# Designed miniproteins, single chains, continued (3), part 23

Each design is a single chain, and the fold is of that chain. pLDDT is the mean over its residues in the fold that is shown.

## One batch from the design tools (miniprotein)

Design m8771
Fold by ESMFold2-Fast:
Structure m8771 (fold): chain A 68 residues (1-68)
Amino acid sequence: MTPEEEKLNEIQQRLAQVVSDSLARGLSLEEFERRLDEVTKRLVEEHPELREEIDRIRRHLLGHVRRR
């Protein structure tokens, strides 16, 4: 994998962990969205070159959770 792909995989894992933690703790959708936004903001600060990809992953996860 390229270094970019490795960073993206790490980002995906960290965002997936937010989803898993929120579900395990029984957080409301509103609280989940707040936590997801906080984590994505942090990831964008760490990887500004991947901002658009991070935003896409965030939107994908939100869409998946909202459809349930």
Scores: mean pLDDT 78

Design m8772
Fold by ESMFold2-Fast:
Structure m8772 (fold): chain A 69 residues (1-69)
Amino acid sequence: TSQQLKKQAQDYIDKGQQKVDQGDLQGALDYSRKASDLIDQLEPSDPQGAQQLNKKLGQVKKKIDQGSG
Protein backbone atom coordinates (compact mmCIF):
# COMPACT_ATOMS: atom_id res chain seq x y z
CA THR A 1 0.00 0.00 0.00
CA SER A 2 1.00 3.66 -0.30
CA GLN A 3 1.33 3.81 3.49
CA GLN A 4 3.76 0.84 3.48
CA LEU A 5 5.82 2.39 0.64
CA LYS A 6 5.98 5.67 2.57
CA LYS A 7 7.10 3.94 5.78
CA GLN A 8 9.75 1.85 3.99
CA ALA A 9 11.11 4.90 2.13
CA GLN A 10 11.36 6.79 5.44
CA ASP A 11 13.21 3.81 6.99
CA TYR A 12 15.72 3.83 4.10
CA ILE A 13 16.19 7.62 4.44
CA ASP A 14 16.88 7.17 8.18
CA LYS A 15 19.40 4.38 7.46
CA GLY A 16 21.05 6.53 4.79
CA GLN A 17 21.44 9.33 7.34
CA GLN A 18 22.98 6.86 9.82
CA LYS A 19 25.50 5.78 7.15
CA VAL A 20 26.42 9.44 6.48
CA ASP A 21 26.97 9.94 10.23
CA GLN A 22 29.29 6.89 10.21
CA GLY A 23 31.25 8.20 7.19
CA ASP A 24 29.96 5.31 5.05
CA LEU A 25 29.09 7.34 1.97
CA GLN A 26 28.69 4.24 -0.24
CA GLY A 27 26.21 2.74 2.23
CA ALA A 28 24.38 6.08 2.39
CA LEU A 29 24.20 6.18 -1.43
CA ASP A 30 22.84 2.60 -1.57
CA TYR A 31 20.04 3.44 0.92
CA SER A 32 19.33 6.71 -0.95
CA ARG A 33 18.84 4.73 -4.19
CA LYS A 34 16.44 2.33 -2.43
CA ALA A 35 14.49 5.23 -0.93
CA SER A 36 14.34 7.00 -4.32
CA ASP A 37 12.93 3.86 -6.00
CA LEU A 38 10.15 3.58 -3.39
CA ILE A 39 9.37 7.32 -3.64
CA ASP A 40 9.01 6.93 -7.44
CA GLN A 41 6.54 4.07 -6.81
CA LEU A 42 4.67 6.21 -4.25
CA GLU A 43 4.36 9.34 -6.46
CA PRO A 44 1.28 8.26 -8.54
CA SER A 45 -0.70 7.38 -5.34
CA ASP A 46 0.57 10.04 -2.90
CA PRO A 47 2.34 12.94 -4.65
CA GLN A 48 2.43 15.04 -1.45
CA GLY A 49 3.97 12.22 0.59
CA ALA A 50 6.50 11.56 -2.19
CA GLN A 51 7.45 15.27 -2.26
CA GLN A 52 7.99 15.36 1.52
CA LEU A 53 10.15 12.22 1.38
CA ASN A 54 12.13 13.65 -1.57
CA LYS A 55 12.93 16.75 0.53
CA LYS A 56 14.29 14.53 3.34
CA LEU A 57 16.20 12.37 0.85
CA GLY A 58 17.61 15.55 -0.74
CA GLN A 59 19.15 16.50 2.62
CA VAL A 60 20.89 13.11 2.85
CA LYS A 61 22.11 13.41 -0.77
CA LYS A 62 23.56 16.88 -0.07
CA LYS A 63 25.55 15.44 2.84
CA ILE A 64 26.82 12.61 0.60
CA ASP A 65 27.89 15.16 -2.05
CA GLN A 66 29.71 17.26 0.58
CA GLY A 67 31.57 14.17 1.84
CA SER A 68 32.50 13.09 -1.72
CA GLY A 69 33.82 16.52 -2.79
Scores: mean pLDDT 82

Design m8773
Fold by ESMFold2-Fast:
Parts: C-alpha cells; sequence; structure tokens
Structure m8773 (fold): chain A 68 residues (1-68)
C-alpha cells in the first residue's frame, strides 16, 4: 500500500540523517529515497544504506543507487 511505502521511506530518511557521512552524500541518498515508487526500489536504497553502515563504502552505495 502507499501508506506502507511512505512509512518505510520516512524510516530510511531518518536512518540517512544518522549516518556519519558528508552532507552531500546524505542529500543524494534522500533524493534517491524520494524517487522510490515501489518496494523493489525501496530495497535497492536500503541495500545502499546498509553498505555504508556495514562497510563505510559510500562509492559502492552510490553505484547501487545508480540501479534506480
Amino acid sequence: SSSYLEAQKENLKEAVKLLNIPEEYKEKLLEAIDKVKNEAELQIVGRAIKTILEKKDVEKALEILSSL
């Protein structure tokens, strides 16, 4: 449902705000989240955020976002 997707997007935005990365990369992640239209795209963004959290690899996260 649209309500579920919107709630998950807000949860991801809050996670992004807590990341210890430069603001320019946070802005790119927030823009990517705003463009998410379905759960498959939501999973792509979630994977990018997880890559930053687990591996501190912002470049790989941006490559994952290019799949959107």
Scores: mean pLDDT 84

Design m8774
Fold by ESMFold2-Fast:
Structure m8774 (fold): chain A 70 residues (1-70)
Amino acid sequence: SAEKQAVNQELQELANEAAHKRSDGKEILQLTAEVFKFSLADQKRFVKLWKEDPLNLEKWKEKVEELKKK
């Protein structure tokens, strides 16, 4: 769907920007790869968290672990 495509685009843009600007870029890309496996609703939750707190890698890790619970 167009909505899923838009969310995937935004996730990829956020991940690429963070990876280029941060020393932990490899870990950010790995976390983002996990997020692409999630439902659209959970991907949106992750995008919201990332925009709210773009420098907090530990918070992103916690959210990914939460969303891994299928």
Scores: mean pLDDT 77

Design m8775
Fold by ESMFold2-Fast:
Structure m8775 (fold): chain A 78 residues (1-78)
Amino acid sequence: SLKKEALEHLEKAYRLAKEKGLTDIQRYIENAIVYLNMGYYDLALRYIDKAIKLAEENGDTEILEHLRKAKELVESLL
């Protein structure tokens, strides 16, 4: 399932953000997971994009890879 795979990538990014103390990125990922579970894919994408922007600014390449994969999968659900 594309939704399940997107959730797995968001969860990995969430754990990495939490371990690194990246609170704003963590909060955006948390909101993305909530909206994705509710079926609000457009809102989930907005929060994924916010998390991507912060991860790019901070140079968090591993978090970025998981967020970009989640974005691609969620876009395929639209």
Scores: mean pLDDT 91

Design m8776
Fold by ESMFold2-Fast:
Structure m8776 (fold): chain A 81 residues (1-81)
Amino acid sequence: PRPVVLLDVTQTPAGPVYAKVGETVTVTSTVRYDDGEERTAVATATWTATEAGNHTVVAEVVLPGDPPVVLRVETPVIVLA
């Protein structure tokens, strides 16, 4: 089998996400990779803001492999009081 090559990682929304306490934030991570063909894997993380301040939401994307490759995609979230 051909090894998996990471090509690109895109987050939606891009950049820091602004939220209020009690608000639910949804971040989508799109990963392009090559396993013999270009493919796309998508992971969505949903997170509820419980306290003000700077937070990081992590979405894990599992790419095929032996062992499977787990890619962590971090999105900064700034929560306002």
Scores: mean pLDDT 77

Design m8777
Fold by ESMFold2-Fast:
Structure m8777 (fold): chain A 74 residues (1-74)
Amino acid sequence: SEYEATLERVKAELDAVVAAGAAAGLSREQIALAGGKVIQAARDELIAQGKEAEADRLELEASAHLAARIAAAE
């Protein structure tokens, strides 16, 4: 589905942000802020398309993924 493709893209972007941030020695908080910006941009795109329910679902699923990847990187 289009939503599943968007979620997989966002998860891949978050994985890259966490890996790059960890390699650069950024704090957990700095990595979370950078990942949050990726999630916000994707959410705003879905809202612009009138997909508010998918935007809310993306925020929940992507935020959980980001938190798990940050925890795994420490």
Scores: mean pLDDT 88

Design m8778
Fold by ESMFold2-Fast:
Structure m8778 (fold): chain A 90 residues (1-90)
Amino acid sequence: MKLFTVIAPTSAISKQVMELAIKKALEAQKEKGYKSVLISGSEELKKAEEAGIEAYGSDDISARTRAIMEALQQGEKPVLISVDEALAAA
């Protein structure tokens, strides 16, 4: 598996938790060779982009589909990981 994808419900997640999710996604991308994708609320997209992580808004139903389809076109098997699962692995 080469894709690390984090999905976070915007209204239930604090900005501090999202910053940790972005950090873990970046770590997976640089250290483990995963293609990291963040799916979250619009306000977190800029932070992900600044960190060099591909990001999509979770308020757009099609955003998740676009991320998955792009990963499949690259021959990657997408792994959808919740923020809780990503943080528990830390």
Scores: mean pLDDT 56

Design m8779
Fold by ESMFold2-Fast:
Structure m8779 (fold): chain A 68 residues (1-68)
Amino acid sequence: SMEEELLRKIDELFEKAKKALENKDYFQASQYAYEIYRIAKAHPDSEKVREKAEEKLKELNELYQKRQ
């Protein structure tokens, strides 16, 4: 389904963002995080997409704070 494809896309973007953060490529990490945010904004009627995006963005922010 479209929803399952979006959930998979968020997982892929999250893994790419994590790798970017590990490499201290903060610009690339922010771009992947922004793509996750945009997916959630484009699909406000999908609770699963919104919840996964919020969870992954929170995890990315926590990882970013840990590296400061």
Scores: mean pLDDT 86

Design m8780
Fold by ESMFold2-Fast:
Formats: structure tokens, sequence, C-alpha cells
Structure m8780 (fold): chain A 119 residues (1-119)
């Protein structure tokens, strides 16, 4: 059901927020908590995460890329849950939690790639 999809997505977003807070990314964690509370769409989540990442000092391009990855993982989770594909839902959940654990390294990777392309 839609309520079950929303509950599952919200739970994963709250778990990702705890990981981000442990890593000192309080603004990004708060954006995920707000998205979970509001039942935000993947697009609204992407917008809020881009803003939060930029406030944490991430470059605009890296912030957009990381926010796109979070939005894609949430969209994949919602699609899998609506299709009744629990294996795909688990993979999307794992991707979201992995991204939360590795958000800083992923952002630094995008910034490093941009610097190399400019050289």
Amino acid sequence: SDAEVRARVGRVLLEAAEILEEKGLEKVAEALREAARRGASPEELRRRLTEALREEGVSPEAAEAVADMFGAAVAALEAALRAGDEAAARRAEEALLWLAENVRSVAEGFEQAARRAAA
C-alpha cells in the first residue's frame, strides 16, 4: 500500500540521517529527516539535499551529483516497493545507506574529477 511504501522509505531516510549526523553532516541529516516527515518526492528530496550539501561546503556540481544519487536511490526504492520486488527494494535501501556512509568521499571524488578536467 501507499502507506507501507511511505513508512519504509521514511524509515530508510531516518537511518541514513543518523549515519550522516554521526559523520558531522547535520544539515544533510536534517534535510533527510524533514523529507521523511513530509513524505517528500525524490525530486523535492534532491532539491533539499543539494541546498544542504552546499551549506556544508560541497561545490554546486558535486552537491547536485550527490543529491541526484540519493534521489535515484529513493525513486528505485519506491518503484521496487510498489512492484512488490523486495530484492530490488533491499538493493535500493543498501545503496541509500552506502551513500550516507560515503557521502563525503563521493563528493570529494566529484570535486577532484572536476579539478582534473579543468587542468
Scores: mean pLDDT 87

Design m8781
Fold by ESMFold2-Fast:
Structure m8781 (fold): chain A 74 residues (1-74)
Amino acid sequence: MRPSEEQLKRLEEQVKAVAAQVDEATAAALFAALGRYIAAMRDPSASEEEIEAVERELLRVLLAAQDAIARRQA
């Protein structure tokens, strides 16, 4: 199931908020993963399996970034 445009916008805002609190390399990885995810969601030929793969990658990078934020704010 595809997220709505509003859900994609909220995800983009969350990623931007996280990226602002991490180092440039981690921020670049977050934006790259988000860009791949959004591109797949907007590609009418993208399969559900392809979308799930880019979603898993975005989640992986996002979790690593959130862990880094928790350590840097301590």
Scores: mean pLDDT 77

Design m8782
Fold by ESMFold2-Fast:
Structure m8782 (fold): chain A 69 residues (1-69)
Amino acid sequence: SDEERAALAAEVGRLAREGLGASDETADRIGVLVHLGRTAEAKALVRALGERTGAPEAAARILALADRV
């Protein structure tokens, strides 16, 4: 449902802030992409962020959540 997708988008954004050190702007962008069903773009941003911050396992957990959309 749209509500379930919105909740998942919010959780993905929160985890990007906490696990990947994402700025509010970057976390919000990832969440918006998930909410819009643009999952491939959201996953690409999460992967790039995980590589830059040295947190590939945190990125993998977030990618697994995005795959539920």
Scores: mean pLDDT 82

Design m8783
Fold by ESMFold2-Fast:
Structure m8783 (fold): chain A 65 residues (1-65)
Amino acid sequence: SALLEKIREILRKHGVSQKEIDRLIAAVEAGDVDGVINEVMRLKILGLVSDEEADEILELALEAM
């Protein structure tokens, strides 16, 4: 999916680890809305993404489901 590739590119650009990227993508591919929200919130708490970036990633992830 082009949306999943966009999510991966954003996360890689912000130095998110492959493990964290894989967890978020797995939740998206599983259709696990709560899992997606939890993984995006974790990235915010870790300081890896801003509030605005977290909102963009969440929107893209939900659209990719």
Scores: mean pLDDT 86

Design m8784
Fold by ESMFold2-Fast:
Structure m8784 (fold): chain A 91 residues (1-91)
Amino acid sequence: QSPASLSVQVGQQVVISGQLSAPVDNVVWSRQRPGQRAVGISSSGNDSRYSVSGDGVNYQLVISSVQADDAALYFFGADGVRSSGTQLSVL
């Protein structure tokens, strides 16, 4: 997945991309804020600012109109396969 880390300002759009070695049925994106447990972002139940898409082995998370509280570690996974994550900082 890419990028490994990025810094953006409030109101910008962020795109995080990931790939798996094989297609899976139940990809989940997750967000882990500092000091918090990871929370799932459903592939089918998007928040209005969060869009999740994927086809086969290619997966993407788009965060529109970034807010300060979006600063977190983002990663995806399915069936025991997980990305190393993307650290998002908001300025």
Scores: mean pLDDT 71

Design m8785
Fold by ESMFold2-Fast:
Structure m8785 (fold): chain A 94 residues (1-94)
Amino acid sequence: MIPKYPNLSKYLTKEEFKRYMLEKTERRLEQWLAEGKITPEQYEALLAESKKAIEWFAERMADREPLTPEQRAEFDKIDEEHDKAAEKVRKERL
């Protein structure tokens, strides 16, 4: 199944998410520049626009999917329950 990009906001800090998106965009634009598909001027313009869009989107996305202490505690609890279930299966198949 294709990974869900919105889920990254759950696992990454806001700064890490912004950095990841920026680096991914920068790599793509750098590749296009190296292949001669865009000019250096277009690269600078597109990179500037992408930075603005990523920053705006990250701020908006954080508002839509806030990470709360309660939500993090619930996630930790689910992970612990899953680990205990896996351990139980292992013991039954000893």
Scores: mean pLDDT 64

Design m8786
Fold by ESMFold2-Fast:
Structure m8786 (fold): chain A 97 residues (1-97)
Amino acid sequence: PEFVRQPEDVTVEEGKEATFTVTVKGNPKPKIVWSLRKPGQGPRYLGGGEVVENEDGTYTSTLTITPTKEDDGAEIFGGATNEKGSVISEPAKLTVK
């Protein structure tokens, strides 16, 4: 699998929704998973998000979360896995105001 769109940094107010997107390509269809990592802690699994197949044969996953102030400065990243291997995205920084 390969990331063709990386997640972008997001700034939100506490209690508002933060949305992250990635687009991946791979054959067979990759499984997409999202994780959140805070400094000094192991990554927390957030699920696969909402996945849609695009007309060009790529797959877009959208993750929506409602962060608390304690999530300020966390890194959000995607993983994509199929039988041919696994890749991880660049991390996106979450800022909570």
Scores: mean pLDDT 81

Design m8787
Fold by ESMFold2-Fast:
Structure m8787 (fold): chain A 72 residues (1-72)
Amino acid sequence: AAQSLLGEGQRLYKQGNYQLSIKYYTQAIISATKQGDNDTMVQSLTNLSKVYYDLGNYDLADYYQSKADQIK
């Protein structure tokens, strides 16, 4: 489920495993989109933005935050 993928992404992010966190957040976005789960989609996009911000990739961070804001 999209919510479980988001949860796993959050767990990995807290452990500092940014690459695996990106993978799970991306899978959560895909799953949430297929299900029409806007809440999980927004949370996953916002968390993906935070990972890219932490990695110093501000362009991707802004891109994903902008996508989350458009769905809200």
Scores: mean pLDDT 88

Design m8788
Fold by ESMFold2-Fast:
Structure m8788 (fold): chain A 76 residues (1-76)
Amino acid sequence: MVEEARRLAREAEESGKLAAEYAKKGDITSAIGYKLRAMGDANHASLLDPEIGKEGAKKAGEYAKEGGLGEINAFR
């Protein structure tokens, strides 16, 4: 379970990075797609292990904000 949570958190972080990169390039459709995937993976990780999921969500959110997706990241 903890191992699965860590994998999902890493996938969320990677999807967040991709979302930011696509947003910077102006590919908003791909950016939103990766953003939603990052949020889903982070939420799933949080259900398995709240602390690990929280770290994944923080990282994904930071990358998404870097790409200008901060307002869409109303994850709170």
Scores: mean pLDDT 70

Design m8789
Fold by ESMFold2-Fast:
Structure m8789 (fold): chain A 66 residues (1-66)
Amino acid sequence: EEERALIREAQRLTLEALKAVENGDYEKAQEIIDELKRRAEEARSQGLENPARAYEDARDVVEKAL
């Protein structure tokens, strides 16, 4: 359940960041990118490969949307 919860959180943060980009709120989008990076590092330190990849993929999606 922990992995599923973290993956769902990555999805929620991705959607929130993409809405910020659509609204031109690049400051908010950058804050979420920084949060996704922090969470990916945390998940990797705990050996949670699937959540870590979910956060990394989410960050890539948001950064490409800019």
Scores: mean pLDDT 85

Design m8790
Fold by ESMFold2-Fast:
Structure m8790 (fold): chain A 73 residues (1-73)
Amino acid sequence: SEELEAEILLTLATMLLTLAKKYKGPDSVEIYEKALQLAEEAYRLAEKSGNDRLVEEARQIMEEAKKLIEELK
């Protein structure tokens, strides 16, 4: 289901953000960008499923990833 796929993508995005924040290496921006892509797909799927909680979680992860990307560029 779209809802389950969104949950999985958000979990992966969160894991990637956690790892990249810990290491803060020269490739961190690529990892943040990947996390953003996963969260954007999750947002799309969450909207389709009508799950407001997942939509809000995806939005928060997207905003965190965008902020982290801006701080590195």
Scores: mean pLDDT 84

Design m8791
Fold by ESMFold2-Fast:
Structure m8791 (fold): chain A 68 residues (1-68)
Amino acid sequence: SMERAQAEILALARHAIEELARDPSASREEIWAKVRALVDTLAAEHALSPEARARVYAEVERLIDEIL
C-alpha cells in the first residue's frame, strides 16, 4: 500500500540521517542532499503520487530538523 511505502521510506530516511549525522565533518547541506537523493529514488521505485511525495518530503524536512 502507499501508506506502507511512505512509512518504509521514512524509516530508511531517519536511519540515513542518524548515520550521516554521526560524522561531525558532514554539513547539513551534504546530509540533506544525500537523504533527498535516497528519498527521490525510493519514491520513484514505489511510484508515489505527487501528493504522497509531498507528504514524504515534509516529513523528511521535519526529521532533519529533529535530528540535526
Scores: mean pLDDT 83

Design m8792
Fold by ESMFold2-Fast:
Structure m8792 (fold): chain A 80 residues (1-80)
Amino acid sequence: SEFERQVLAPYDPNGDGLVSREEFRRFVEGLEGRVLSDEEFDALLAAADPDGSGVLSYDELIETFVSLSLKRIEEERKLA
């Protein structure tokens, strides 16, 4: 969708619908609001790119975004 493209456009400079490992790291660090260690990034990359292709589709990035957002919402709900 247009929304998905707008969220991912800064991490897809070629506009090809694929995001590199480096751009994926920037995406996740942006969502978390912090710098990731290499170990943390490797764990997230393994979940988002299980075949190790070194590039991620928009679908894989959206799944990662939704997963991280749901985790945050769940943590907030436990405080209610």
Scores: mean pLDDT 67

Design m8793
Fold by ESMFold2-Fast:
Structure m8793 (fold): chain A 104 residues (1-104)
Amino acid sequence: MEEDLKYLRDLIEKNMEKKLVPLSELTPEQQKELAERSYKIGEELYKQGKYDEAADYFSLAAEWYHLAGDKEKARQSYKLAADAYRKSGNTEKADEMEKKAEEV
């Protein structure tokens, strides 16, 4: 789990820095694995009351599920991200996540 968190943080940092999606480097199975890891981290952060951080991980999980073709889990993860952002007071991001959940 700690290694999963470190791996995800490294991946997020690289994606933010380069603004590139390394789709050619990840299989749908690997994308689902990353989504599951992000989702689990989000759940743990949510339980701790770290809603803003939890929302970021649920949003990341939703994006990976969507890329992997798992529309139902992507939709569920976007809804959880919206709930977490709303609880953190970030209504703009919450509305964005709700819209993404409807578009999946």
Scores: mean pLDDT 77

Design m8794
Fold by ESMFold2-Fast:
Structure m8794 (fold): chain A 92 residues (1-92)
Amino acid sequence: HMLSPEEQRALLDEVIAERRDHYEKRRKNLLEEFKKKGLSPEERIEWARQRTKELHAELDKKVAETTDPREKLRLEIEYSLEAHEIRRVVLE
């Protein structure tokens, strides 16, 4: 069955609440790793492009293996949040 707009919003809020600390820690770890490796802004952008491509491929595979519409949406939300944190790290 299809999720209602209200169910979609509730799921988004749930995922953000559950994963906020995880994404914040990952962002800090990535920023530290970039500084440790001495990556230029251009190298960070290329890394982000490649990592986002890999995450999208992983998303496509997981979505193809999932039959539950709620779980498919959860995977898409998690991808969107991860991609957002990667972008934030690149800008720092």
Scores: mean pLDDT 80

Design m8795
Fold by ESMFold2-Fast:
Parts: structure tokens; C-alpha cells; sequence
Structure m8795 (fold): chain A 72 residues (1-72)
């Protein structure tokens, strides 16, 4: 296609890369939400991150690790 070669999401490598990209996005979103609030990650911000993790198919454990990292 007119864009460069891309890994298929139907391959193990493509699925792993997609999951990694989603984790990076959620991590950056958590950091932005934590940094933009004087009180850190409040309940509403955590609910938004939880919804995003669910949409991306990420586990609760992954979300908890990202929230912990964003609070540091």
C-alpha cells in the first residue's frame, strides 16, 4: 500500500506490538491526568483510565501498575 509495511494484527508479533502500543498510550494518559491535577489521580480520572483499559483489552493488573507508576 502507499504506507510502509505493517505487521498484521492476526500474527503473534502484530498482536504483541498492538498491546504494547496500547499500554504506552494508557501509561501516557495516566501520567497526563496525574500531572494535571493538584490531588493526583482522583476517582473520575481512575474511572476514565479503567474504561480505556477495558476498550484496549488490558488487564486490571496492567492498569494498577500504570496508575502506581504515574503516581511516582
Amino acid sequence: GPFGPRLSVDTPAGQEQLEANRRVFLRDAAGMLAGSSRVGLGDEALEVLRTLAEIFGLSQETLDRLVRRARE
Scores: mean pLDDT 67

Design m8796
Fold by ESMFold2-Fast:
Structure m8796 (fold): chain A 130 residues (1-130)
Amino acid sequence: MLSKEELLKLLEGFVKLVEEIIEELKRGLREGLSNEEIIQRIKEIIDKYSKKLHEELPHLPKSSSDILSIINTELLELAKTLSPEEQQRFLSLLQTFADLVRGRLEPSEEQIENLEELREFLLEMIKKLS
């Protein structure tokens, strides 16, 4: 189990990751980039944040997939503090994020709205832990 300080660093890092992905989706759609180019840029953003998180928390794995797995595990535990309706919505948003990152969902305005909602859930979780 992560310490409260390590969990807050993970959550704050994940908020920044989600924010950077939102900006990249907005930019890519505005500039008419292909879905493949947008997804590739998202993967590069994730790799950059995973490397930074490993530098700040060296006992965490270096790979982006392993770091995302740890984040997902911690977020599933935090989701238990939500109402049943909020938990269902939050888990759906996490799945949308995972599918978008893996190229199973096409970049769209709907995915931007889903990521903005995910960001709001993460900020409320940080607020409750502070």
Scores: mean pLDDT 82

Design m8797
Fold by ESMFold2-Fast:
Structure m8797 (fold): chain A 78 residues (1-78)
Amino acid sequence: VPTGSATVTLSLPGKEGKKVVVEVYNSDGELVVTVEGVVDDKGILTIRLGGLPSGTYTLKVYDAETGELLAEKTVTIP
């Protein structure tokens, strides 16, 4: 199965230093991976996705402490 990688950047102003959990869903709506991350001092979250089949993915970013949905982004892996 062809696999690829993508670097995903999200802006989360006011959430600098927050620990987050990112849920990654494929185009069929199936959860394929969860990634833990930390928002940087500029309010930017950078997630590196690798080894995933080509396709469109939806990322849902949650606050790791509160469970609040902070952001959602769609990315395509070629």
Scores: mean pLDDT 80

Design m8798
Fold by ESMFold2-Fast:
Structure m8798 (fold): chain A 75 residues (1-75)
Amino acid sequence: SPAALAEELALVEEILALQREYDDLVAAGAPREEIAAQLRRILALAEELIARSTDPEVVEAARLEAALARAALAA
């Protein structure tokens, strides 16, 4: 539905904004716990997008984002 597509696009935009904020935190040398909190936010939204999206390309991109966030959290 058009409403579902709008909600999906809003989630994509929020993930992109959180990724930019993550890059800023890393560049600023923010504390590890602050960076980890940001990664958990990205992961949660990526998993929400995987659960909600019917678009295979969006699901694939969200799965990659979730995997990268998990890898960064494990490091």
Scores: mean pLDDT 88

Design m8799
Fold by ESMFold2-Fast:
Structure m8799 (fold): chain A 122 residues (1-122)
Amino acid sequence: SILELAEELGRKLAEHEHDPEKVKEAVIEFLEKLGIPREEAEKKIDSILNEKIPLPFLEEKNPLVTVEDALFRPEVINEKGQKLPIPKSLRAILLAEFLVWLGGLPKEYIRPLAEAILKGLG
């Protein structure tokens, strides 16, 4: 099931938390298992990696960080040079939102995917 794949993805993220390229590969593999060709998955991911997003709950001004840093790293460095750890729950939600967008899934999948990813993360 998609939830079993999401839990497996969470486990791979925990295993490779200091290797963003292996985390990216795990995300590509998840999208392939959803029926998205590898080349399309890579292009979709690469199109967003340099986009800046506000991270809620890390500071009152919602620091802008790249999608790459938010999804593929256990911590981000904000524009002030501060190391901000990303809570596992926030990382799971952000990744679930991006997987739903990348995979063309209904928004109702965000919460169950986030819960499965979080379970895999430990």
Scores: mean pLDDT 76

Design m8800
Fold by ESMFold2-Fast:
Structure m8800 (fold): chain A 101 residues (1-101)
Amino acid sequence: SDDDIVAQLRRLAASQPGSFLQPFAQGLLLVREGRTEEAARLFEEAARLAEKEGLPDLARYARRMAVLARHGSEAELENLARGQLSAEELARADALLKAAA
């Protein structure tokens, strides 16, 4: 169920405090709560932590989540919250990031 996914995300956040996974998991939970601007800020924090750890692909992935949280459609936000983003939705996130830069 959706409650099981939320519980797993909370467990990941608790097990790795200060890592990439903590703000990333919290961001996903906030998307589910409809708090999309706060979610975007947490995904941006996750991206900064990923860069600090030398993980640029994870940083870019987190920035895609942040831009979708702010500018995504209702369907994209639901897919993001479920961890079900398609390649097409990720490509649209890349286009949004380029437009924002």
Scores: mean pLDDT 74

Design m8801
Fold by ESMFold2-Fast:
Structure m8801 (fold): chain A 59 residues (1-59)
Amino acid sequence: TLLEILRRLKERGDELLAMIEAGEDGARIGEFQRRIGRENRAAARLISAADRAAQAAEA
């Protein structure tokens, strides 16, 4: 579901921040960033669909 994907995306973001704060190597950070980028694409599509539905209901 959208909520499950958003939760995973948030966890990945928190992990990325922890790596940066720990001074992890830039190459490792870049590799991790590429992986979450693919998951982000799937989340973005579902968010767009949910946003359109919410806008229709709110108007």
Scores: mean pLDDT 72

Design m8802
Fold by ESMFold2-Fast:
Structure m8802 (fold): chain A 66 residues (1-66)
Amino acid sequence: GPLTDEQVKEIAKEVGASPGQVRQAIKLAKGRPAEEAVELLVSRLGLSRDQALTLLALLSEHGVPL
């Protein structure tokens, strides 16, 4: 199912990102190879490469299909 607002806020806190960045990251990463997703999160959301990798790992752990 979709992430709750509380889950989005917790993921954002762990990554050092905003909740809005987490929501946009899900949209940008969906249906893309991991390498392409990382580059889009860095270029479009201003995340570091480490933040992007951590975010994708946490989304996968929470069962978000990418």
Scores: mean pLDDT 84

Design m8803
Fold by ESMFold2-Fast:
Structure m8803 (fold): chain A 90 residues (1-90)
Amino acid sequence: SAAELARQIGEALAKAASEVKRKMEEEGRPLEGARVAQEVSLLLDEMRRHIAAGDFEAARRALDEAVKKIGTLDPEIAEELRREIEEILG
């Protein structure tokens, strides 16, 4: 179902945001990690709001922006997240 896919995507996004935040803390860049984690959290909420409204195009744009934000700090984490999302979507 769309709700189950949204849940799985949300979990993958939250995991990736947590991982990038931790990595930035280890690299002495905690403010950058916190900023991106906050931006991803807001985009995840926006994605869920659009799904609830039936606006799957806007939901996909919010998802793509969240992945892009993670990629600004760690392209490898963003690439792994993209693979996870593609696997969830089939």
Scores: mean pLDDT 86

Design m8804
Fold by ESMFold2-Fast:
Structure m8804 (fold): chain A 92 residues (1-92)
Amino acid sequence: MKVEFKIEVGEASLEDVLKVAEQIREFMEKAKDADEVKITVTAKSRGTAGALTAYLGSIAKEFEIKYGYDYEIKVEELPDRFVITITLKKKK
């Protein structure tokens, strides 16, 4: 089964980045029995996108180790925003 989550973060403080990362971690823990989990985070600043990518990469690596997921992180720069997509797929 595939589960998808989308979160939008505007111009965010460091506190907002940490809150978003924690929210994503909670969603991933609840979805740990899914075959595929896709998380999309939209950020309006390069700094926010960079910080989110680093935290989300750390969380994805933890899930790779604990639950046997392969993960892929994609960052897309658009004219008005950055889109960060994390895809986790359970290994056979």
Scores: mean pLDDT 78

Design m8805
Fold by ESMFold2-Fast:
Structure m8805 (fold): chain A 65 residues (1-65)
Amino acid sequence: GENLRKAIEEALKKHNNVKYVDGKELIELARKYGASDEAIKMIEEEAKKNNGKVDAVDLYIKLTT
């Protein structure tokens, strides 16, 4: 989960005060930080449920708590 955490942190820093991040952008950041294919698949599935958006704050909490 740590590589995905780093991707989420970068997305949050890039977009000040954002709750939802574009799923494609988060996937690109996850790949940049070396996240597993399974983690990328999880982002893809979450984006499908939310019209291409992912709740970055919720994912960050799940990975850091």
Scores: mean pLDDT 73

